# Ledger of designs, part 93: designed miniproteins, single chains, continued (4)

Each design is a single chain, and the fold is of that chain. pLDDT is the mean over its residues in the fold that is shown.

## One batch from the design tools (miniprotein)

Design m15208
Fold by ESMFold2-Fast:
Structure m15208 (fold): chain A 85 residues (1-85)
Amino acid sequence: SNKEKAIQIIEESIEEVRNAKTLSELTHALVRAAEAMKEYASQEVYDKGKELLEKFSEEAVGKSLEEAKELAVETLEEIKRLVES
């Protein structure tokens, strides 16, 4: 199903975030998750997911790469729960 595809890509994005060695790699993983939500999730889930990613962007300001990675994983796990609902 489309929901299962969104969940799979979000799980892959979480692993990409955990393995990210640069801010560029971290950003690429988040963009991939956002695109998966846009393609495979409902409009309501996509809109809520965008709000969570925006909150991440605000909270990540001034953080180290490792702190940003932890916050990004938490954000993607929350987005995954949103898709599963």
Scores: mean pLDDT 87

Design m15209
Fold by ESMFold2-Fast:
Structure m15209 (fold): chain A 96 residues (1-96)
Amino acid sequence: SKLKEEAIETVESAIKLIEEEAPNDPVAQEAIKKLRKSLEGIKNAKTNEELIKSLQEARDAIVNLLKNGKFSLEAILKLIGHELRLIGLILDLELQ
């Protein structure tokens, strides 16, 4: 599925950004753990409902990181971009 491939790429890109920008932040490390769990959920999803749930979990991890993490303005804007992409994917799945 193209949506599943886009979901995987979005979450993997978010993980990479967080690892590069905040390697020593405990909030970032917890977000990476949650994002890796959501990534596994996306890869293993057999239904749109399972895929939506994993995307929502990924979004929640990014939202928590934006509230509690310590990032540069550039990294914050990129993370917001990843959150908006996840919202778009969830909406596309819910409209099917």
Scores: mean pLDDT 86

Design m15210
Fold by ESMFold2-Fast:
Structure m15210 (fold): chain A 82 residues (1-82)
Amino acid sequence: SRFELIKRLIELLGLSALMAEDIWDRSKGDLSRVTLRLPDGREIPLSELLALAEAGELPADVLAALQELSRQYPLQPDAIFA
C-alpha cells in the first residue's frame, strides 16, 4: 500500500515524509522506476537501497547521504532524482 511504502522509506532509509510522498508519485509503487543521486554523485536505484536496508546491510555512509538528501529535498527536489 501507499502508506506501508512511505513508512518503510522513512523508517529504513531515513527519508523525509515529503520526499517519500514524491517517491510514491514518481514510482506509482514500483521502486525500480526511481533512482536517487547521492551528494557524492553515486546513482542508486531505490529498490536496491530498500533491499539493503531491509537486510540490515545499508552502509552508514549511504544512510548519512540519504539523510542529507532529505534535508536538501525541499530546496532541490529535481536534482535528487536521476
Scores: mean pLDDT 78

Design m15211
Fold by ESMFold2-Fast:
Structure m15211 (fold): chain A 81 residues (1-81)
Amino acid sequence: SKKADEFYAQGQEAFAAGDYEKAARYYTLAAKHYLEEKDYLRAAESFTNAAVAYERLGDTKAAAIYRAQAEAARELAEKAA
């Protein structure tokens, strides 16, 4: 949990600084750690933020991939409830 939260915070700091490549990297690391913890809602949020970072970079293909990962994580959250 702490490591996932730290990666998420680093993603937020990078995004605020306009470093969208670094933001996407940290958000995807946060998402992977949240998935391992079965925190599917925070994983979905992290993947969504990674997709937004890729949209800022003009990488529409990467953005679509991470939006799909966010949707899959939301579906896991619904099944776990």
Scores: mean pLDDT 89

Design m15212
Fold by ESMFold2-Fast:
Structure m15212 (fold): chain A 68 residues (1-68)
Amino acid sequence: SLKEEIIKILEEAGLSREEAEKLANGAVQLSQVLSPEVVVQLLRRELLDLGLSEEKAEKAAKEILELL
């Protein structure tokens, strides 16, 4: 599923399963009302706020954009 693929990307970027599930659920819900580019910009900011490096956040955001 889209949600499980996003979870996998986020876990590989360094998030716990719990945080990855919360963000993946939010991303899937937002993708129904916002463009993929906007969803990914919001996700990148949240990943940085959670303590991911800029490199890891950008890589995860790019991979998620390709799924949306």
Scores: mean pLDDT 85

Design m15213
Fold by ESMFold2-Fast:
Structure m15213 (fold): chain A 80 residues (1-80)
Amino acid sequence: TVIKSLETAAKVFRALAEKLEKKLAEKKDSDPEEAAALKAQAKARVEELEELIKRAEEAGAPKELIEELREIRERLQKLA
């Protein structure tokens, strides 16, 4: 159950990273206020994901899942 919840979270955060990457690419030159808001959102999600990674490690989640979460975190950090 915990591992399944973490797998679901990974899918959600991956989709969010892709969505934010696309929106930020569209807005960065045309709407700097919206771009700043998207960057702030990415930063907040990085903090949430860091806490999720810590819980995944404590729960003994598979290495592949932990690495997937870390990859998504790095993607979001680059946007912030």
Scores: mean pLDDT 82

Design m15214
Fold by ESMFold2-Fast:
Structure m15214 (fold): chain A 84 residues (1-84)
Amino acid sequence: MSKEEEIEEIRELLEEIKQLVKKKDFEEAQKKAEELRKKIKEFYEKYGYDLELEVEIGIHRIFLAVQIVTSPEEEKEKIRSLLL
């Protein structure tokens, strides 16, 4: 429907994934990150590359966080910085 409403839905999903990572529910966070990737692809197909920069940054941070939570201790410090 409204591009703005779809962007808000993406923001809500980003926040949910962030909370899952913070709670160490990494399996669920990974599944939701895959759902987010599909949703973003559909958004770009519908509206073009017209996603707000704030949301683009949030998406990159979440994908990076999900990747890094399975990585060494130094990467976890970076995740803490991204979430706090």
Scores: mean pLDDT 74

Design m15215
Fold by ESMFold2-Fast:
Structure m15215 (fold): chain A 116 residues (1-116)
Amino acid sequence: SMKDELLAAARRVLETASAAAVALGEVYAATGDPRVREEVDRLVAVQRALQALLRDPAATEDQLLAALREAKATFEEVIRLLEELAARHELPPEARATLEELKRTVEEIDKLLARA
């Protein structure tokens, strides 16, 4: 069902957001860039929202879709920041894997939203 696909996507997006928050924490430790800290806070907010929905058996498809759209918007902001840092040779090599994972997860969200 669409709800089962949305729940599966929410779990994958939560995993990506959790990994990205950890990786960006390390980027912040290396760079001291306050924009990186702001994006960590946004990723943590995405994690909390998705965890709340995944624990709620009454969560609707509309709520899951809204949370996935919000997660996508946050991931796109993080991607832009990481690509800017990479262009300036300020992105730690370890964060490159995180950038590619965020891009893949955004593509997965887009494909799901196009079918919903």
Scores: mean pLDDT 89

Design m15216
Fold by ESMFold2-Fast:
Structure m15216 (fold): chain A 73 residues (1-73)
Amino acid sequence: MAEVEEIRRDIEELRKKAAEYEKQGNTRQATIYFTAEGILRAALDFVLEQQLKENPSEEIEKELERIRAENAK
């Protein structure tokens, strides 16, 4: 399984690239990176839920809440 920290880092990188492309006026690339970021957030939600079932943790629960709040935008 990919580590939660690694997925979170990938999400942050995609978010930064999307914002950079948007500022450059490269709407096509910005849209691609925004879409990829959204997909990874959904994947992270799934991974965190699976980890909670196997190894309950307040830290994982808080991270899941944060990701779900972002997805609700």
Scores: mean pLDDT 75

Design m15217
Fold by ESMFold2-Fast:
Structure m15217 (fold): chain A 108 residues (1-108)
Amino acid sequence: EEAEFKEAVENYEAELERLRAERGLRSREEARAWAIARLEENLARATPEQIAAALASLDVVREEVTKVVKRPEEVAALVERMRAAIENRDAAALLAARERLIELILEA
């Protein structure tokens, strides 16, 4: 049911890892800078409808990720940080929260 969102999340992280490998990026900080630049562009261009759809998908993510992670109590807080970041079009805050959420998923 949340497959589309999980696939998008996995594809995004796969893209970051691919960029790290291909460009010789040696640190998480470099990967984050690339992702922030991309997110800044995307958020600046996003329509209100696209923002609303992204916010709606976070409810599905919270429910499904909570079931599979070792620290479910962190999921709700991270999803709320992502929601605030999307609403404020704050790419750096969005990436930080999303990166931590994906770490929790990968640890499971």
Scores: mean pLDDT 71

Design m15218
Fold by ESMFold2-Fast:
Structure m15218 (fold): chain A 84 residues (1-84)
Amino acid sequence: MKIIPDPRPLTPEEQERLKRKQAVDEAIERLHRLFLEANKRGMSKEELREKADAFIDEFAKKYNLTPEEVERLRAYADRLIELA
């Protein structure tokens, strides 16, 4: 089957949702890198949690993330920290 994507203009609401999704995906990638670097440096779980929380708060402010998106990022960070 040949699917030719016909790009319709995104509504402002769809555009904002896409931007927030991209911001969440970027935050997840950066949290993962922070976790890997912290493990290499022997960073404490407490310091890692503080850095992750500060990072999530900055991203939430910058991209106007919803409470659900912020909770998702914090849950992801918590899982990474527990695995350290």
Scores: mean pLDDT 76

Design m15219
Fold by ESMFold2-Fast:
Structure m15219 (fold): chain A 75 residues (1-75)
Amino acid sequence: MSLEEFARRLLERLTADPSIPAEHVAGLIGVLLESVAAGLSFEEARARLEAYAAAHLSPEQRARVLAIVEEVLAE
């Protein structure tokens, strides 16, 4: 899966979840798109995504986002 395709699938999943605020969905996708533009590896992009979630989301929201990330990666 490309990083851009991952960002697209993640956006669809996060947008469908009402427990994740729209501003943070935009922030998470922004981190991924910046990682694509910077030519980062998938592992580095994931680390930045996890750092954003740790800094900006509640523990419950973070756990939900990380669960969605794992589900998308399993596809």
Scores: mean pLDDT 79

Design m15220
Fold by ESMFold2-Fast:
Structure m15220 (fold): chain A 64 residues (1-64)
Amino acid sequence: SMADAEKAVAAAEKAREEGDGTGAAASAHQAYLSGDLEGARKAVEYAEEAGGKVAAESGRRSIE
């Protein structure tokens, strides 16, 4: 649902602030499953900022 997507994107932003790239990547997958492709891509950016290239690649694979 849209509410689930918004929650997932918010969780990814929080994970980025905490330096949790794995958490941000997992949140990208949840946003994608909730139907928010833009939010999922944003969460992948947060994963890259928190955990670098490896976290970003993990997030991208989950939303392909």
Scores: mean pLDDT 79

Design m15221
Fold by ESMFold2-Fast:
Structure m15221 (fold): chain A 84 residues (1-84)
Amino acid sequence: SSQGNSLIQQSSDLSRQAIDYLNQGNYDQARTYANQVVTIANQLNSLGYTSLSSGFLQRASDIYRDIGDYDTANQFDSQSQQYS
């Protein structure tokens, strides 16, 4: 759908920005953008894009793991597995 395609593009762009901030050592911005990716991933899951939603949740989990926030990373990894 047009809505689904828009959300996929938005989550891809937000994910790239989160990784860019992570690489800069700007962990607060990396968290902010990763959280937006999670929000869009949940919307994608509601629209039936479960595999893509799972992938974006895993990407957010990886970002939090690289920051050293293992509790939040494990939470998003668990959600990713539920949506798989």
Scores: mean pLDDT 88

Design m15222
Fold by ESMFold2-Fast:
Structure m15222 (fold): chain A 97 residues (1-97)
Amino acid sequence: MGVATAEVTETRAVVETEGVDQKTIDALATALGLSPLVEEVRQEGDNRIIVKLKPGTSAAEGAEALARGFGLVSQVTSVEVRVEGDKAVVRADVRVG
């Protein structure tokens, strides 16, 4: 099992992956970019996805958009969201195969 963890603020999310292959990272980045609240998605290094959220997107709205995006990826088995007002964390468990 791999993990993708996103830390979300009002203008940005950073997704860190552990034990996730490049094909699944590509699928995650593609799915995240389908959201109307996402301005840009970019991979940095081997295991990080940087998501720029559109201006005016709250951490809670961004977290919901990322959770929905993760749920579109067939390798994602569960998604958990924790919101702390001005920040949020989205964690996805990922099947490695």
Scores: mean pLDDT 84

Design m15223
Fold by ESMFold2-Fast:
Structure m15223 (fold): chain A 80 residues (1-80)
Amino acid sequence: SPRDEVVAGVRTLIEDLRGQLARTTDPEVRERLEGILRELERLLRQIEAETDPERLARLLGEAVRLKNEAQDLLDEERRR
């Protein structure tokens, strides 16, 4: 179902970010990534309960936005 696909995508995103967070040494970047992970976990619970396709699409958009934010932070940390 569309929900199952979105749930799988968000779970994959959370796992990727957790792995990257484990390698992050900057305390400010870690705090921001932990904030994003908390928000993604909240969205995951909401997505799993959502039955409306339009709301589901908006939740997916929010998850993608958070992923991009996390990736930007990690890209800054990786610059030596």
Scores: mean pLDDT 77

Design m15224
Fold by ESMFold2-Fast:
Structure m15224 (fold): chain A 81 residues (1-81)
Amino acid sequence: SEKVEKVKEAFEKARPKAKSPLDYLNLIAKELGLPPITEDEFAELLNNPVFDPNDPKSSLFYAVKKYVETGELTEEDVKGI
């Protein structure tokens, strides 16, 4: 799908520029026109991992995690992005 391809392209474009996991998320967010994730919000995502498909920050965090761990990304994973 076009959306999966666009999100995957953003992930690959951000990878060599990222200096930290949070920086990686925010480089992707910028590329996709999504709101930035703060250090406090990132800590909350790490410490209280509840996937919320209605929260673009949660959706981005879990999509990146799945892609980094598996190399795979589905239409369902990018719905909230």
Scores: mean pLDDT 84

Design m15225
Fold by ESMFold2-Fast:
Structure m15225 (fold): chain A 100 residues (1-100)
Amino acid sequence: SIDEILEELERLKEELRRARTAEEVIRLAERTIELIREFLELNPDADENYKRSLEAIIRRLEELIARLRAGEISVEEAKERLLGLIDAAIEIIKAVKAES
């Protein structure tokens, strides 16, 4: 459900605060992508602008994972960027729920 996806995204934010390694941040980013994809599959009739925004967040998450794996970004910077992307996804998903 949408509420379960939102609850999982909030839990990922709490796990992110405790993350200490690149591998932990990558795992949380990958789980965030999975939750956004699950939301899109469950809501195929959602407004195209919201879907495009969520797909853009997925692309930014994939870029973040690639940069972190390549050592091009610090764990601290990756945590800040991932937190912002999770917050953006939560706000869009809440907007879709409110329009339903």
Scores: mean pLDDT 90

Design m15226
Fold by ESMFold2-Fast:
Structure m15226 (fold): chain A 86 residues (1-86)
Amino acid sequence: SAEEKKELEEKLQQLLKQTEEMGKQALSLFPEVKPLVDEVIAQTKAYAKAMLDSAEKGKQMKVVLNQKYRQLLEALGEGHAQKLAA
């Protein structure tokens, strides 16, 4: 329905804003993760577009987004561990 689509659009826009803010915070701590932050933001945009097109395409893009997000979280964890060791 039009109402469900509007609710989904608002949720996806909120997700993108949260992802961009998280990326800014990550970059302030570890500038070297910029390529991973850029990938996560790009995949979040792709996921949002796919979800608005079809649930099936959205599910497929969510797998890719989750993989890129995991890579970013691992890199951030390594960055914190390295700073603690220094």
Scores: mean pLDDT 84

Design m15227
Fold by ESMFold2-Fast:
Structure m15227 (fold): chain A 96 residues (1-96)
Amino acid sequence: MPLPELSAEEEEALKKLREAMKEINKIIDEYIKKNPELASELASLLTGAALRVMAHLLEGDRAGAAETLRWLAEKLESLGLPEAAEIAREVAEFIA
């Protein structure tokens, strides 16, 4: 699919986001093995957050992307996933 032109900084932000999402998904997979009842809710939360962040980045709205990641971090922390929340906060700070 054709992507809009991204700056080198925006490409690095997107790369960092993909790496962070891989680590978050790894943590979530281990959590789901212990809490399978939350699998659907966590999948929905992560997919929704990823789509929102991507939409903001494609619009050049790095502040909105960072805010979405901070919101995701707060939700992950409330679910007892502080390591995943910290990764989301680190990416938010990098993107902002």
Scores: mean pLDDT 78

Design m15228
Fold by ESMFold2-Fast:
Structure m15228 (fold): chain A 107 residues (1-107)
Amino acid sequence: MLKLSDKDIAEVKRFLERLKTMSEEEAVDEIVRWLRPKEWVALGYPPVVWYFIGKALGYAFAKAGYEDQKEWIRELLEKALRRAGATDEQIEAFLKGFDEGYEEGLK
């Protein structure tokens, strides 16, 4: 069960609002700085861990109230993870988690 404070949701909302003012490349760079996915690669996290990280983020983004931007955020996340050196299997697991967490957050 994911427990997010109102402060955490507000921080995610402010982050998303900043991304909208950026180019795609700047937004991807901002996501890499915020999440630091190169550390997950360096730690050798298996796909199941990437799935749960994705699920937590999907839930947080849905709770931030950006329903019409799921596809845009999903594409930026995929590009950020690929830039960090994640494998296709890790990216697929993360995005599956993100999709499921996002849908759960909308309920």
Scores: mean pLDDT 80

Design m15229
Fold by ESMFold2-Fast:
Structure m15229 (fold): chain A 89 residues (1-89)
Amino acid sequence: MEEEEKKKAYEDAKEQAKKLLEEGRRQGAELAATVGPLAGAARYDYSSGTASGILVDAGRAAGPELEKKAEAEKAQLDAENAARLAAAK
């Protein structure tokens, strides 16, 4: 029961993070079209950072195994986002 609750809370956090990333991509595309590609990339960067924070917090609350998974997902998002920002120059 508790393990199922922790997994559900983490999956709910993942779903929220995914929605934030999708919204960040939408708003980033709008900014890229109106202001420039760097502004769009910066908007997505902000959303990615917020999503990573939500995942890490949920993972930490869920226990060490899910915390480790959340940290790994954060590292992947950070790396993808750094590459995206570099490409937007």
Scores: mean pLDDT 75

Design m15230
Fold by ESMFold2-Fast:
Structure m15230 (fold): chain A 80 residues (1-80)
Amino acid sequence: MILELVYADGKVVKIESEDPEEIAKKALELIIEEYKKKTGKLPSEKTKKLIKDGLIEELEENDKVVLDVEYIIKIFEELT
């Protein structure tokens, strides 16, 4: 399974593993760092769980997932 994180500046980070939880954890860590850089905040534990669970479901269904970092940051802002 592969997850590609697409950043606002066009940077792409690829995370590859056979474990969707490992991919979701690494992706979430990177997105949280971008959120912290932009806002000085951390997402709530509930929001982190929601996004992690959603990523795991998407990775279980698809061999490759492409994720917009800015989209997830917007979800953090709306739910935190």
Scores: mean pLDDT 83

Design m15231
Fold by ESMFold2-Fast:
Structure m15231 (fold): chain A 97 residues (1-97)
Amino acid sequence: MTYEVTFVLEKPPGSKKEANKIVTETVIQIGQLANERAAAEGSKAQITVSSGPEKTVITITMDVSSLSQVEELQEEALKIAEESGVKATAEPVVELP
């Protein structure tokens, strides 16, 4: 099944350089996690990143065998953000046709 998951990351307070570094490192970690999970299913994750002045949006589309794998990705991604000091929210998972 194809699923779409969206994360909204808020830029942490401080200098633009430091905030951008933290957000970029968080995005890379989430992307790596998504690619590893998709690869386990013989697929590839499609990752789109949109960076704004206050928020960065990550949209991941992936083919996996179960919704539970996407839910685990959401939990791990949110934990990565929290440990990095980045406030993150996940939108409800969308099952694509």
Scores: mean pLDDT 82

Design m15232
Fold by ESMFold2-Fast:
Structure m15232 (fold): chain A 90 residues (1-90)
Amino acid sequence: MLAQRLIDELNDSIRRIQDLIDRGELSRDRGDRAIDRINQQITLINNSDFDALADRLQQVLDDLKRNLAGQPVIDDAQRGLDEAQAAKKE
């Protein structure tokens, strides 16, 4: 199901952030805040609030582009937004 795929991708993002913290490449405080934001997105999916999810994912994508985040992170965020917008239509 589309919602399950979004949740799986968000859980993969949490795992990648945790790996970066464990390697010392990302501070615990910044990583914990990023994980909290992702958990809020999972909550929106579980509540079937795909309009709010799409709006939040758009903001995340805009922030990542503004902060010159690596292309793979931007690509992951864009994919999540596209999937959230598709879920809104169903």
Scores: mean pLDDT 71

Design m15233
Fold by ESMFold2-Fast:
Structure m15233 (fold): chain A 94 residues (1-94)
Amino acid sequence: SSIRRIGDRSGMDQNDIDTIISIANSMRSQLLSSSDEGMMQLIGQLRRQISSSTNLSPDQLQAMMLGISVEIRQQRGIPISPQVQRHRDQAYQV
């Protein structure tokens, strides 16, 4: 994953990398489905959670947050899956 690659390049502890992957995965659905404003609030929460749960330096935290933010933006540019789109359409068309 991009998180593991960034962690390895930045000399992060393996336990910290695994913790970040766990936190990011727990928030992934909300990050991808939120409004732009909601996404920014969730990214702020993600940064705080990583900072409180790991021993990253400020530079390591900045690199990790940049990488995660890029990945989220790329994933948000991908069309919503046909399953998710149909589920949303059904909620509004009854």
Scores: mean pLDDT 73

Design m15234
Fold by ESMFold2-Fast:
Structure m15234 (fold): chain A 75 residues (1-75)
Amino acid sequence: SPALERFVETLEELSRWFRSQGDERTGQDMLDLAETARRHPERLPQLTRSLAELFEENPNVPQELVERIREVLEE
């Protein structure tokens, strides 16, 4: 699914961003979430909603990455 591929790619970019900020744990959580999405694509709407909560807790996340996740939720 194009939405699944975009979600996974965005999570890999989010992982790199969090690690660049010194947040290795959240960076790994992003990779674990990407793996969950690949194994269970039917959970994509639930996983996307969980990321919305993460963005509220991390307001400095680049807006481009936030918008990519929002696009997946709207599909």
Scores: mean pLDDT 81

Design m15235
Fold by ESMFold2-Fast:
Structure m15235 (fold): chain A 125 residues (1-125)
Amino acid sequence: MSPEQQELIEEIDELLEQLGLLVGQIKEAVKAKNWEEFRKLLEEAVELLNRLLEGMEALREDTLLVESVANNLLSAVEELAKLTPKEDKESRQLLAETIQRLLEALREDTPISQRLQEILDEVTG
């Protein structure tokens, strides 16, 4: 593994940790019925997902590593979709756009891409 690739992997690992913390904060906001905080944290989570997507594109030649990152992103997206109220059309649209970008980054028809499509269908109605 090249030094540049190793640095990128370490950056991705840090972003994944930050995403996990944000998902935890989103769960707390939902429990508190604090929808203003929920929307703010969801926007922050989407920004992190977009940064992770850019990292995946940079690693695109390492299919196994991309698949590993994609599995972590799938888990986060599934949790965010469950936490987002059906009535919150704006937040659901933001998630749908993010999932669509993740699907476009996954070049192959995989179990991960199939599950992301299912979640996209659920959030779009």
Scores: mean pLDDT 80

Design m15236
Fold by ESMFold2-Fast:
Structure m15236 (fold): chain A 88 residues (1-88)
Amino acid sequence: AMEEKRKEAVEKAKQYADEAITLAHRLSPEAAERAKRVGDVNKIASPIEQAMAVVATAARELARIDPEAAEYFRSLQKEVAKLGEEAR
């Protein structure tokens, strides 16, 4: 059913956001806190849009600290974008 596909996409997006926060925290607890805060502020946005904002913020914050980690977070952002296409 379409509802099942949307639910799976939302769950995967949340998993990517949680992974991004966990990995960001290992490199910079302050960057992880800022990424988490962006998700909380976007309560009106869909769960996938919230996940996208979290991952994008982690990528930006880590670009000055660890450029390789920032590229990894940008790859996660692309994966969350694909899930957004599935959920609409």
Scores: mean pLDDT 73

Design m15237
Fold by ESMFold2-Fast:
Structure m15237 (fold): chain A 98 residues (1-98)
Amino acid sequence: AKLEELAKTIVEPEEVEKLIEKYKEEGLKELEKRREEALEELARSAPVEEQRADIAARRAELEKAIKEAKEKGVPLGKVEIAGKTMGAVEYVERLLAE
């Protein structure tokens, strides 16, 4: 019950910032982990639109990073998935090519 109330508050960006400000000396890492957990719980009843907005933002950041890496000739490194290692650019391009 209390987790549901907290998750509802965390959905609002302004409320999340207030919680971070309050707990900045108590451990931002732990607060971020709790936020992610609460958002995952809320995902069962939360609008799909909020999840899509987050995914779209992450996708835009990845596209920008790939473009910059290609322009500068800098490799983005490697990603390990299900016991297989592949280039980060190749992995992200596969995700974007859905």
Scores: mean pLDDT 52

Design m15238
Fold by ESMFold2-Fast:
Structure m15238 (fold): chain A 85 residues (1-85)
Amino acid sequence: SETELKGAIARAELAELGLDTSGLSPEQAIALGREIGRLRRDLAAGRLSREEAVERIKELAARYGLTISEEQAEAILDKMLADLA
């Protein structure tokens, strides 16, 4: 289905950032992907400090039942910033 395809794409994109999405439904992966897209826009617009961005990543992961370390959140942010450069 379209949802399964979109979910698979979102899961792959999130996995490239270092998020373990294996436990997420297609709908959850799509929703988290959209939230990460909003975070990318805020980063590109200069609206977030590095510390605020790390906290946002941790909060987003936690909302979807994912526990990530500070180091993992920083690595995710660094990958997002590299994609924006």
Scores: mean pLDDT 85

Design m15239
Fold by ESMFold2-Fast:
Structure m15239 (fold): chain A 82 residues (1-82)
Amino acid sequence: MRERLEELLEELEKLGKTEEAERVRRELAEVEAWVAAHPDLRVLGVDPETREERELDAAEVLEEALRVAVEQAEKLIEHLKK
């Protein structure tokens, strides 16, 4: 997931959206810092694939944040390529 996000951010930079790419990196870094500060985090959430309620650990919360960032970057790139 993180490798995919970096590819998308590089594409945004190539499209002249360097400030947008920097904003996404900053927001992700803030989430990563928060998760790192709460390594024992357990949050009741919904599995995005199965839609079942379960406890999400810190790593799963970070993975979900990365997935959302990828989706946002993909949508922005699609919009810019039109």
Scores: mean pLDDT 74

Design m15240
Fold by ESMFold2-Fast:
Structure m15240 (fold): chain A 75 residues (1-75)
Amino acid sequence: SLEEAVERALKLMKEAMELMKTASEEQKAKFKALVDEYNARLAAAVAQNASEEEIIALVEEFIKRVEAFIEELKA
């Protein structure tokens, strides 16, 4: 569901934010750019009356990109 996808995204964001406390300025800037990109895309989707399925797909894409970013930070 959309609620479950959002809850997963919020939990993952909390994990990423904790990692940001010790990340480099370059890594923080990259994370901010990622978040800003998906905030803009979500706002555009909502403004265009995107379906719940399309919004869920966008949130799932965001989750995958944040997971990949966290893995990169740990490497």
Scores: mean pLDDT 85

